# Designed miniproteins, single chains, part 47

Each design is a single chain, and the fold is of that chain. pLDDT is the mean over its residues in the fold that is shown.

## One batch from the design tools (miniprotein)

Design m1625
Fold by ESMFold2-Fast:
Structure m1625 (fold): chain A 78 residues (1-78)
Amino acid sequence: MSREELEREVNRALGDIYAFLARKALEKGDGETALEYVEKVLELMDPEHAQKVAREFAELARERGMTELADRIEELLK
């Protein structure tokens, strides 16, 4: 495995961890922490997958009544 391959695998794993942490923050009602972790997902994961994950988080935020968080996540996708 090359250094470049390792970097891609590490970024993928970190993206998954941040997605998990974002979901936990949402469950706790911590919108600011959830937004920070969604931003990390968008930085680390491939764009198509990251956008899908961010959209799912925006939907979850709206379902929980966290409309400001949902709007802020949607702005990250523009």
Scores: mean pLDDT 81

Design m1626
Fold by ESMFold2-Fast:
Structure m1626 (fold): chain A 66 residues (1-66)
Amino acid sequence: MGRAELVYKGSRGTVEAKGSEATGTGDDADGTRFAQSAAQGVSKAKDDEQGARMAETAGRIGEAAN
């Protein structure tokens, strides 16, 4: 289970992970750092469940921000 595709866009940051690519950006310092780390994790472990978990965690932050 788990898709390597995640898109989160919000005031705190943007995290995009799609197959072999992952991107993280943000306007807020805390949001930016977390989104960046999550995107890096997904990119590094694109075929690993750990990468998917990191991407999902980034999405949870977006939900909390909303």
Scores: mean pLDDT 50

Design m1627
Fold by ESMFold2-Fast:
Structure m1627 (fold): chain A 84 residues (1-84)
Amino acid sequence: SQTEQELRTSIALVDRAIEDARKGDPEFSKRLIERLRRARAALEALLASGNASMKDVVLAGAEGGVGAIAASVEMVSKRKEEEK
């Protein structure tokens, strides 16, 4: 379903954010990685439910740190653009 594809895309974005966070300062990244892992687990739980709505995806992301996910994606994009 479209919702399943959106969930898989969100999980992939979180995985990329975790990998990029690992490349940064270990102490700073520890808390961010923990929050991102919690967000990933919430998204996977929704995917496993087999009947998640986009509202549930948004809510799970908010609880798990949609702001952190969005900020991480933005930082990753900026680093790639600046080759930093």
Scores: mean pLDDT 62

Design m1628
Fold by ESMFold2-Fast:
Structure m1628 (fold): chain A 81 residues (1-81)
Amino acid sequence: SNEELVERALELAARASKLADEAFKKGGPRDLVLEAGITAGVAAVMAGVARTTGYEDEELIERAVELGEEGVRLAEEALKS
């Protein structure tokens, strides 16, 4: 459901933010940490907007999930580096 996708986007954004913070603390690449953090933040904002508009904007919801997944990928790469 759209509600479950919004929840997924928020969970991905939170995970990306946590991993980016861990990467920052380990001295990971600053540019990649910053990109991961910004991407996670945008995903969270888009998911929040989708929730406030009654979970009806399918394109916004899909984009929030995509950015959440990208944020996790970027943060994991920063953490690995």
Scores: mean pLDDT 88

Design m1629
Fold by ESMFold2-Fast:
Structure m1629 (fold): chain A 82 residues (1-82)
Amino acid sequence: MTVAEVVDVRVTGDLAQLTLRVLSGEAPAPGTLVRLEVDGVVVGGKDGLGVVLSVQGNTITVLVDARAPIPAVGARVVLTPV
């Protein structure tokens, strides 16, 4: 499990690109499907699934469905690889 903080949110159509700063745990590799949770609640589309687009040091970029509620800047997110 990775714990991260949302530092940026960019919405394009039905997709949102989240920029996350890793607080603890290991960053998942690019291409990994991850479940996203905020305070134990699944976020970011159907089943709370996102895909890791990039990892740069302690910064992760994740793509999620923007049609469901997405995490706000400053939210803490738990990432679990699936």
Scores: mean pLDDT 79

Design m1630
Fold by ESMFold2-Fast:
Structure m1630 (fold): chain A 84 residues (1-84)
Amino acid sequence: STELEREIAESLVRMQISVAEIAKKVAEKQGNKEIAKVHDEEIKKLREILEQIRKAKTLEEIQKLMEEALKVVKETNAKIKELE
């Protein structure tokens, strides 16, 4: 059902947010302000996507939003690799 797919999508995005929050905290403890800022921006984007998933009415919208969440994670990882 669309409701089950929404619950799965919400859980996956929440997991991505939790990983980003841990990564931000690690960067802050290491004094790496640039990496901490990149993860802060990732968290903000993922939280916005999570709210859109909660409002999504179709499976197609949920799938598109999950793809957007994965893109945010991939783009964040690419930025981190450039910063070391």
Scores: mean pLDDT 89

Design m1631
Fold by ESMFold2-Fast:
Structure m1631 (fold): chain A 67 residues (1-67)
Amino acid sequence: MIDKEIDVSFGIMATTIGARYGEFEEAKERAIKIYKRTGLKEVGEAAAEILEEYGADEEAEEVRKFI
């Protein structure tokens, strides 16, 4: 459980950094990978919201398609 929470935190951070620097495709792939690894819908939704906040609307929809 602790390792899973750490993976979630790093995955969300990596998605945020990618989105912030305009690397939307990389951020989307990282979001999908962390969601698939954790199986948590909340993680997928949080990552999609981060992508939308930085204007990556299409990438956010692709993330939501997997949850």
Scores: mean pLDDT 75

Design m1632
Fold by ESMFold2-Fast:
Structure m1632 (fold): chain A 76 residues (1-76)
Amino acid sequence: MRYVVELRPKSPEHLSALGEAGGFVLENFKEHLVDIIPIDETTVGFVFEDEEAARKAKEAVEKRFPDVETKILKET
């Protein structure tokens, strides 16, 4: 089973914060990443096989990047 951590800016003005948050996930969680999917122009999904790693990535982004919306989706 795979878990997608979706990152999206809370408003168009915060698009730079999305880039910073995505870079943070790549730098700090790269060993747990199996894929990265561009969903649309303002949304990126980071794919994990480990639910705990996905949860920690979501929590870390929420703590550091309050202008970025995060969701965890189960990929079937």
Scores: mean pLDDT 81

Design m1633
Fold by ESMFold2-Fast:
Structure m1633 (fold): chain A 81 residues (1-81)
Amino acid sequence: MTLEEVLAAARERFPDGRLTPEQVRELLKEYLGKELNLSDGEIDRLVAAFADADGRVTPEGLRRLLEYLESIKEAEELGKK
């Protein structure tokens, strides 16, 4: 699954463009959860870091969250460089 697929799914399921932490958690578990093996609490903590003051994730916040997760995965794959 690509990050663009997660963004597309978010726009399709949540056309308002602002996702609750629970909605982001569902998307991440469906598309990336098996790769990242994150718990619900870990996902919620990550989502909170990229949420607006209202506790909702904007499209820009969701993109940054997905980019952050990809960078973590890459860092773990590369080890220490």
Scores: mean pLDDT 71

Design m1634
Fold by ESMFold2-Fast:
Structure m1634 (fold): chain A 78 residues (1-78)
Amino acid sequence: LEEEKKRIIDSLRAALAQIRATYADNPAVQAVLAEYEAQIESQIQKIENAKSEEELQEALTELQQLARELGQRIAAAL
């Protein structure tokens, strides 16, 4: 459980850093990332605080939905 949470959080943070670096010169994409920053941090905390596989799966389901929305908003900003 703890190793899974660490892997997921590390991967998510790396992915976000890569998106920020890739679109560093695109203010529309940067604005979208800023808009979602609080929600993403909240989701990371929910994953970190999960005490069971069930709680982790709930947090991951919410993360998947958030990732889809973020991806759509980034695509629209391009």
Scores: mean pLDDT 80

Design m1635
Fold by ESMFold2-Fast:
Structure m1635 (fold): chain A 92 residues (1-92)
Amino acid sequence: TREKELELGRFAAEALAEALAAEGADRAAELARELGRLWVEYEETGDEEVRERAREVFAELRAALAALSPEQRARIRERTAAAVRPRAEAFE
């Protein structure tokens, strides 16, 4: 259902933020949470201003991720995937 899709998206954003914070990337973690909130707001409202803000936050998040080492990025990816996979598999 739509509600389950939104919940999975919120969970994924929080899982990414926790993985980023575990690597000391606190600003990137805040950006990941903000992007998750903006995504939900856009899905609920369709407001193009929200979409534009989400693009800006995403660009900042990408820049913050690029500042991390390849090893940190690999750990973040693994941790996020491990957290999200069971909930995504249960989404039927």
Scores: mean pLDDT 81

Design m1636
Fold by ESMFold2-Fast:
Structure m1636 (fold): chain A 69 residues (1-69)
Amino acid sequence: GGEITDLAKQHLPVNPLPVYAKIAAEVSRDTGLPLSVVADSLATSLGFFHGVDRSKLAKEILELAEKLL
């Protein structure tokens, strides 16, 4: 990668997607709600603030959260 990309990795070592997946897994475990429902709700909430593709974000959160349970 370029020097700018390498510097960004040093300053921002945490990917937000794994953090969201961990939150979804913890909420699913604590509430008993299906991961798909939690991931969709979280992606909808995040989409409200960031205008991201909510369906894609929900799928990515779900796939990573399944690996954490």
Scores: mean pLDDT 68

Design m1637
Fold by ESMFold2-Fast:
Structure m1637 (fold): chain A 101 residues (1-101)
Amino acid sequence: MKSLREVVLSLLGEAIDKLNEELSKAKTPEEQREAAIKVLNEFRDKLIQAAKELGAPDEFIEELKRAVDEAINEIKENPDRITEVFSRLARRLLELAEKAE
């Protein structure tokens, strides 16, 4: 049986791999920003669906959504900090998952 923490780790790994692939194709800072935002939107949707399937409380799902949405907004304003924003988001999501279990 997969824990919420294991699901978060798995989906974060997929998102990081996809981000690295998309960033390798991006030629401009604007393309890098768009790639990172796209990856986070897809990650958010997968994370919310997985949390719902595991029976996580609605309040917890809203906190996960807020964390990802805040990261997307930070990248929109600071596209040069994509790696830093992803690292902070990963830490925050893992802490939220540990508190929920």
Scores: mean pLDDT 82

Design m1638
Fold by ESMFold2-Fast:
Structure m1638 (fold): chain A 89 residues (1-89)
Amino acid sequence: GLSVEEELEKLRKELEENPEQAIEKFYEIKEEFEKAPLNPVIGEKLLLVVKYLIKLGHKEFAKKEIKELLEKHPNTPIKEELEKLLEEL
């Protein structure tokens, strides 16, 4: 299998090549995250796509989805990162 770094690099390239699919990619990763919210690889992939959506200008979408993630998964290891992104929005 791919390393964490290789998985993140692959996702970053997919998002950069197909920015119009970023929201669809977010929902795919979110589904994986909801099945395994303590998985650090899935958590880092979710953070990567959320940060990318914010850079693309989908700030309102990102704010809504971050709030939902924090409400459903208050003990996630990416909690502090999500709260920091929400504060910057």
Scores: mean pLDDT 85

Design m1639
Fold by ESMFold2-Fast:
Structure m1639 (fold): chain A 83 residues (1-83)
Amino acid sequence: DRKEEVSELFEEIGELLAKGESVPKELLERAQRLSGMSDDELTRLGVALHLAGEKAAEIARKAGELAAEGRHDEAYRLVVENL
């Protein structure tokens, strides 16, 4: 299931960002490929998740579900609303 795969991948990225760790290029490329997000869309989402801090993993999982459905703007808004 692509939606579950994207959600799990975004949660993993969110966990790394919550810890202040760098996200491996391979994970970012996979997230981009499976979600259909552009480089700019993924960059803005990553910045917002970084600002979410300890909540990044939980919010990222839900954002991943929306992104998998092609709802990229809603995924970004969800993260921003939870800052």
Scores: mean pLDDT 82

Design m1640
Fold by ESMFold2-Fast:
Structure m1640 (fold): chain A 85 residues (1-85)
Amino acid sequence: SEAEELIRRAREAAVAGRLEEALRLLDEAERADPSLRGEILALKAQLLAAAGRLEEAKAYLEEALELYKDDPEKAEALREAIEAL
């Protein structure tokens, strides 16, 4: 899918150190498939945390947690990720 291709390109940009390009590609992926919003928010948080931008990472994880509050497995993983920041 278009969204999957954009996520793949975003991961490649992140590995190359192009964080802002990676985040932009993830925004495009969310527009292409809004159902992936939670996964995209978690990935944005992971990339921001790796870059030391912990407050921004936490904000995205909290937004993802609100989307998955009724999914106990995903909600628990997101809560653990927030506590690990």
Scores: mean pLDDT 88

Design m1641
Fold by ESMFold2-Fast:
Structure m1641 (fold): chain A 79 residues (1-79)
Amino acid sequence: MILEELRELAERAGSEELLRAVEELEEVAKDIKSPRLLKVLEEFSSEALRLAREGRFREAALTLEIAAGVLELERAVLG
């Protein structure tokens, strides 16, 4: 899973900011059953992984924080 790769990369790089963002998104994601919300998770996680692989850990963390907010809002509005 993309989030697993992000966690491993955050741990190897020592990026506490990225590690925290991954943990928060994993908590939000564990209750997701909607295919629509899973697609949103996949798209944001893929972009965050790309940024993290480029060494852009702060931007990767911000991308995951935005994803968590979007997923919470979508879940509240659309179920």
Scores: mean pLDDT 81

Design m1642
Fold by ESMFold2-Fast:
Structure m1642 (fold): chain A 93 residues (1-93)
Amino acid sequence: VEEALRAIQEAGRLFAEAVEAELSTASPETRDRLIAVDDEGMRRVGELARAGAPASEILRVAAEYLRRMASLSTDPAAKEALLEAAAMLEERA
């Protein structure tokens, strides 16, 4: 569990700047959707971690939410960073 959560934190740092830039320039609707998906993903990851789910399951779910955020992002840099982070988590799963 700790290993999976650390990998998720590392992934978060990789796209933090790009997502922050997107949030500063996005429409209110796009920003709200990105925040909603991130909140849902973090809640789901937290639920799995508390339930003692395998690290591989936690990582796959986290990657799924990053891909959903990428699909909502209009900034190419944010999309690329989110997809790279998702791929990294999937490889570790």
Scores: mean pLDDT 77

Design m1643
Fold by ESMFold2-Fast:
Structure m1643 (fold): chain A 90 residues (1-90)
Amino acid sequence: VTPSQQAARQAGRFFRYGRNSARSGNRDGAVTSGQRGVQVLNSQPSLQPVTDQVQQLVDQGNSHLNSGDYDGAVGDFQQAYDLVDQAYRS
């Protein structure tokens, strides 16, 4: 297991928590977990292309949460999770 794979797996845990927090209406939990997931990815320069895509999804999720669209935020965090899960498996 490489450091990049470990970082991707750890970020995935945060994005799953963010998805679940958004699903339960916990905006602060969703925002905080999304930020932590991106911070973990930023520790690994080899993950930068994935980190850039995930940052865009987290920003979209935060926008949806701020507008009260929790279902939209769930979708954004799910997509962020799927991207880092793919990076972990590679």
Scores: mean pLDDT 86

Design m1644
Fold by ESMFold2-Fast:
Structure m1644 (fold): chain A 57 residues (1-57)
Amino acid sequence: DKTSILMQIRRIGVDARAAGRYDIAAQIDQIYAQAKQETDINRIRALLAQAQAIAAS
């Protein structure tokens, strides 16, 4: 489950960079780094939600 969520966050960042949204991509990369270090699955899910919200802005 954690691996699946990390892959989703990474994909959001890659897609943002491909779209030329470098500021957004950098924010997602920071969220990915936080999620990679996190052990609480609920916090990891919250980080995915943050990444999705940032990407939608």
Scores: mean pLDDT 85

Design m1645
Fold by ESMFold2-Fast:
Structure m1645 (fold): chain A 65 residues (1-65)
Amino acid sequence: LSHLSPESKELAKLVLEKNKEKPFTEEQEAAALAALEPEAQAALAAGADKKEVTLALTKKAIEIV
């Protein structure tokens, strides 16, 4: 099965949409998601709640977006 859970992908996309200042190109969005999805997966695997994962991803997104 796929390496990343659907929940990790959904949380990464949600955080990216909230923190981008303007619409991304498809390539820019794919690059940002590639950075955020593994972070979401790692946090969920560690037992973090969705809120905790969202906060961690928001900090990460601000650094790369």
Scores: mean pLDDT 73

Design m1646
Fold by ESMFold2-Fast:
Structure m1646 (fold): chain A 67 residues (1-67)
Amino acid sequence: ASAETKEAAYRDALAALLATPEENLLAAPQDMVVRLTAQELVDRYGLSPAEAEELARRALAEALAAL
């Protein structure tokens, strides 16, 4: 995917995670959150699974740091 597409996908993933209530985000298994977020990025942006997982992991790390 293009850098512009990856940037848009990252911002969308981060916004969705930041909108999730803290208690729900912390209660969910981290690997499950990454997997579901990555699948959404594959479905919506056409990213490869590897690119989607990398963006999902970074977005989750940033969202958790903002708590």
Scores: mean pLDDT 82

Design m1647
Fold by ESMFold2-Fast:
Structure m1647 (fold): chain A 100 residues (1-100)
Amino acid sequence: SVDEIAKKLEQKSLELARLIKEAIDNGKLKDRKVVSEILQTAEEVNNYRKKLKSLTSKEEFQKILQKVIDKLIKEFGKDVTDRALSILLMVQIIQDTEQA
């Protein structure tokens, strides 16, 4: 269902932000295993985002995304959220290139 996918999108987005914050706090942004886990989690977020986009109107999709972003900012702060969004965009470009 849309609600189940939206919930999974939120859960994986929070996990991504947590991994990024832990990597920053522990100086692990150059650690290959940590970076790999961040990128894999970002790919999972993008996959849920794509599923949600295919099942919702543009307006509903934007409202769900904004709620997730607001929660990320509240729990992890703007800097971590901005980093997560940048990583999601870069991973999406790579995914689209690999599927083409």
Scores: mean pLDDT 87

Design m1648
Fold by ESMFold2-Fast:
Order: structure tokens, then sequence, then C-alpha cells
Structure m1648 (fold): chain A 70 residues (1-70)
């Protein structure tokens, strides 16, 4: 079932075994599992980007403060 394969793909990615599981799967199952893992990653991407941007802003503020102290 597609839903079960999607869950397996996401779980395998979280366990760091997606490549191994895909290598041992049929082309059809591989497509479903890979798509599920990619969609899962896409959902997380905005949060990862937001965190990266916050770190960049903090770094800029620290650099400006260091320059002002000189």
Amino acid sequence: REEELRELGIKAEEEGRLTEVLANSTPEDRRIMFRAAAEYYAKQLPEVLDQALKKREELKKQQELEKALK
C-alpha cells in the first residue's frame, strides 16, 4: 500500500538507512518511498532556513558591536 511505503520511506530516512532500503526495493516502491522522504524534508526546510537566518542576524549584531568597541 502506498501509505505504508511512504511511512517506511520517512522512517528509513530518519534512521539514516534510506539509501540501503531504496537499493533493496522495486522501482515502483523506490519511487513512492523517495517521494515521501523528499516531501518530509520539504516540510522541514522553512524551519531550518528560519533558524539559519536568525543565526546570521545574531552574528551581524556581534560583529557591529565588536567594531564599535574599537
Scores: mean pLDDT 72

Design m1649
Fold by ESMFold2-Fast:
Structure m1649 (fold): chain A 65 residues (1-65)
Amino acid sequence: MEELKEKMEEFKKKLEELGAKAEYSIVNGMVVVNVDLETEETIKVYEELKEEAKKFGYSVLIPIF
């Protein structure tokens, strides 16, 4: 669980570097990510985040604004 949190913090930093506001929470085997930016670069980061969370057995929910 600590490793998953570290990875989520890394993705949050990447999204913030791209100009996005990003927050995440971990609830019942799901990572919920709230972001305010949808670009080709942020979409790539979302895909990487989803793959990483899947390695820890977690689903990802990213609400579209």
Scores: mean pLDDT 76

Design m1650
Fold by ESMFold2-Fast:
Structure m1650 (fold): chain A 94 residues (1-94)
Amino acid sequence: DPEKEKEWVEKQLENARKLLESMREDIEKMEARNSLSPEEVEFYRLLLRAEEKFINTDDLEEQKRILKLIAEAVRRYLEGDVKGAIALLEEAIA
């Protein structure tokens, strides 16, 4: 159902806007404390850019593509594949 899929994406957009504000503040705090590796800093900066692109995109198929890449990047990051996660986020932003 295209309408329900659109409504779901619109809800994800609102959630993403709220998460983006919190994540930006947390990342700035972590970076200021020098508690992240250079690769981890790059991952979080790209994650913020991917979320911003998702929020600013008005095409449903592109929104779905970005969401899928963000989800896979976060999964890889949690598995310790920071470089693979970065590559997926770069693809999301492209």
Scores: mean pLDDT 77

Design m1651
Fold by ESMFold2-Fast:
Parts: C-alpha cells; sequence; structure tokens
Structure m1651 (fold): chain A 62 residues (1-62)
C-alpha cells in the first residue's frame, strides 16, 4: 500500500492523490493487498476518468 502511494505522489496532482488515497483507505479497511488496491482503481476507472488516468500513469511507471 505505502509503495503505491509513494509512486503516486511523484506522478499525480493533489486532487488525483486525494482520490487515490480514498481508494486505498477503502481497500485497506477490507484487509487489502497492493493487488486488491489496483483492482479497486481499475473498477473506479470504468466510471471515473480521473481514476483511469491515475491507473494509466501507474501502469506506465512499471
Amino acid sequence: ASSILSMASTLLSDSEISALASAVIDAMEQGATADTILEKLQEKSVTDPIAAEMLDKLKKAV
């Protein structure tokens, strides 16, 4: 979780980081791993263009 947030802080704007943090918190409350957090971002990206852009940036960083 922290490694994804660290990567996001270098690639995303404050508003995008805020949205990512909300998704991470939701996933962590469900006992999530990094894979589950990415899955939740993918789920949100279907309906939210900001989430889609965040996911694209994270995938390109790998």
Scores: mean pLDDT 64

Design m1652
Fold by ESMFold2-Fast:
Structure m1652 (fold): chain A 87 residues (1-87)
Amino acid sequence: MLKEMHELIDEVFELGAKKYPDLDPAVLEELKEKLKKYAEEVVKNGSEDERKALYLALKAQKYYLAGDEEKAKELAEKAEELAKKAA
C-alpha cells in the first residue's frame, strides 16, 4: 500500500506540474513531501477506511489532472464517503 501511495502521489504531482506550469516547483516539492509523510502515517496508523479514502482521493486527483472529470468526481465522492465513515 505505501509504495502504491507514493507512486500515485508522484504521478499526481507530475501531472499537476504539466497542467499548471506557472506553479513554483519548490512549493510543489514541499507539498509532495508533506503529502507523502501524511500517506505514510495513514498507512501505518490509520484505519482501513482512512487508507482507502486517501487512495481514492489521490486517484480522483490523478483523473482530474488527466482530464477525466467524470471519473475524478466519482472517485472523489467515494473517498469523501469513506473518510466520513472513518471519522
Scores: mean pLDDT 80

Design m1653
Fold by ESMFold2-Fast:
Structure m1653 (fold): chain A 130 residues (1-130)
Amino acid sequence: SPEKVNVLIIDDDPEVREEIEKRLLELYPDKLKVSTASTGLDALEYLESNRVDVILADLETKDMTAKELIELMNSSQNENIRNAIIVVLARSISEEEAEELKKLGADEIIIKPPSDEELEELVNKILEKS
């Protein structure tokens, strides 16, 4: 469908990427295009050539932290990169680190694994703007 919401999942763990992708596609069978990256650098390369509406990013990947990823996205001259909704997925996070990420531009922080309600809220927020 030409009106699909574009989701990018960034996580080192292929099982986490596959499970989130599967759940998103089960909740919205014909409304989403889901792409995945295992590193922040792969994600940034993807974002330069592809529209992404929402990013689900692990707090830490092999090559960079979510903070470093968000700072690089904020410095981009590409408005599509700067306007993407950024959700940080964390196994655990301190209150200080969570506040810092939100100040930098993270829209939400979710404890892994995300619930179906949390995933639906993210997709619906984008659909309301479309």
Scores: mean pLDDT 84

Design m1654
Fold by ESMFold2-Fast:
Parts: C-alpha cells; structure tokens; sequence
Structure m1654 (fold): chain A 74 residues (1-74)
C-alpha cells in the first residue's frame, strides 16, 4: 500500500546517504508526510528531515525521538 511504498522510499533515501533508521523513526516520517506534505514534495522533505535527524543522532542510528524533536521545530 501507499504507506509501505513511502516507508521503503524513506529507507532507500536514508541508505543512499549511509543513514540507519529504526522502524519507529520511519513510521513517524511516514505519518508526517502523509498528513502535512504534498506528494510532489515528499522526497525533498524526507531528505531535509533525514539531514536534521542525522545531526541530532550524531552518527548513531536515527530513532523516533530524533525525528520527534525535528518535527517539534516545524
């Protein structure tokens, strides 16, 4: 379904940048994109959110808490 396809896309974009995400982090990003972002902007917004979450994670796996902190600033 659309959620599974978006989750796979998020994971693929993260993998290309050498980033690792928990399932909880992916689910929060999926929920945000589906609720707040036009489909044509999903890739651009995903890359922006991943960059900010990676900065908070400081080289560790990106967790739901990192994504939640980024989304709180929007």
Amino acid sequence: GMRDELAARIRALAARRGLSLTDGAVELLVDYLLSHVPEEDWDAMTLLLLAEAARLARGDVIEAAHVRAVLAQL
Scores: mean pLDDT 89

Design m1655
Fold by ESMFold2-Fast:
Order: structure tokens, then sequence, then C-alpha cells
Structure m1655 (fold): chain A 102 residues (1-102)
């Protein structure tokens, strides 16, 4: 239950972040990464509803990796590359934690 809810919360958070990036950036590369991250997050949510935790973990990790790159590029465009690198690293560390917990 706790692991399933944590994976669901992560997928919802990644989807929300991806949707926010699509609203904030007109950069085609950021938009493509954000759209793919949303797609993988949606697949993770479907996998949770089907009881397939391994597939949910795989898809949420992929979504987090994609959104981490989108966030890095977004902050670089804002003239804050160091903040982008830090945010991207935090998202990648969370992806590693999700993978390890599964």
Amino acid sequence: AAAREAIRDAAVAVKSLGEDLLKRSKNPEIQELAKKAIEYADEALRAIDQGDLPRAVENVVKAMELVSEAVRLYYKEQGKPEEGEAASRALRDMADAVRAAA
C-alpha cells in the first residue's frame, strides 16, 4: 500500500511538472521531453491501476529522467544553469530511490 501510493504520488507529481513546463516554455526540445514524461507518467498510473508495480516503477523512472532533462534545459533558458543542474540531480536521485524501493 505505502509503496504503491508513493509511486502514484511520484507519477502525479511528474505529470504536473511536465504540464507546467509545457505552459511555461515554447522550446520544442523541452516540449518534446515534457510530453514524453507525461506519457510515461500516464502509463505508470495505468500500471498501478492494473496492479503491475514493476511496470509502474519502470514507467515512473523513465518519466522522472525525461522531466529532469526538461527542467535542466528550462532553467538554463532562464539564465540559471546551476539551479537547473541541482533540480535535475534531485529528480534523478528520486528516480534512483523509486527504482531501489521496488
Scores: mean pLDDT 86

Design m1656
Fold by ESMFold2-Fast:
Structure m1656 (fold): chain A 83 residues (1-83)
Amino acid sequence: MSEIEKIIEEAVKKFVEWFKENFDELQSLSSEEAQKKLAEAFEKILKEMKEKTGIELTDEEKIELLEKFAEEVQKIVLERLAE
């Protein structure tokens, strides 16, 4: 994998873990409040990755990260609803 691909995969894993840990809280929030929390977590993880790697993701790479995160999140939501 390229370094950028590794960064995206690590960031997705961090986002997924954050989402799992905050799932119940997010479910109790309004859609607007939940979106704000997700955006704040996204910015924090991107900042941490930049500080760790010295590499800032492009807008295209950020979109790829969000798409991969959304796929994982949908899978988690479906699994939680099946419980």
Scores: mean pLDDT 80

Design m1657
Fold by ESMFold2-Fast:
Structure m1657 (fold): chain A 100 residues (1-100)
Amino acid sequence: SSLIAKADELVAKGDAAFEESRALAAQADATTDPIDQGILYIQSGVYFLVGVNYYGRAAVYYKKAGDYDRAEAVRKKAIDRAPTPELKEVVQEKLDKMLE
């Protein structure tokens, strides 16, 4: 299999994880029980990190294939999906380390 095909598969998996994260966060926002709301936010956070991991791995494969433009695009997209400025910095540091 080509490195690009592997990267594309990882992007699709990351997109699915980010959508699940978003759905769980929306469900948490609509939840009135504080404990249930907290659990849903934790689950949302886990799926967000899964999405970041898939996008980071995809960026590595795009870079190995010589597709630096797509590597940078998926890196930026993952960083932009971070819900807070503090988490954006953490995600950026993690992805930059993966792309060394």
Scores: mean pLDDT 89

Design m1658
Fold by ESMFold2-Fast:
Structure m1658 (fold): chain A 91 residues (1-91)
Amino acid sequence: MAEEADQRALELVEELGRTAGEEAARLALAAGQRGALDALAELGLADADELARRDALEAEIAAAAPRLTPEQQEAARRAERLGAEAARADA
């Protein structure tokens, strides 16, 4: 269910903020949002503004990735997957 996937994504962001700091939490949030927008684009439900937002989030995550630990990179990938699952379930 979309609501459960959204809750799991939020819990992951909160855990990262507590354990890895605010920057890691922000990157996980950005990854989750990008995953959701990617799923909407694949379904043909994204408008031009949403596609632009997806591209901006992708660039932000890519720029930050070399500065992240492997654990933070994996957490961002998990957040992206959860965001995509939530968007697909809600579509």
Scores: mean pLDDT 75

Design m1659
Fold by ESMFold2-Fast:
Structure m1659 (fold): chain A 57 residues (1-57)
Amino acid sequence: MVEEAVAASLANPSRRGLIEIQGEQLKDPSFPQEIVAFLKEFKAASGFGTVGLVLLR
């Protein structure tokens, strides 16, 4: 689940490439709200400008 991926990224904020998503997808109103909430918290904690989940395939 996305929560696990975000938690792993938060544990290792200096480790790039764990998750990535286009910031454009965060503006999509149909995008899962739970993921948006986690990404906002992650961004605030780590300072990333664009964060996301590449596993959305």
Scores: mean pLDDT 49

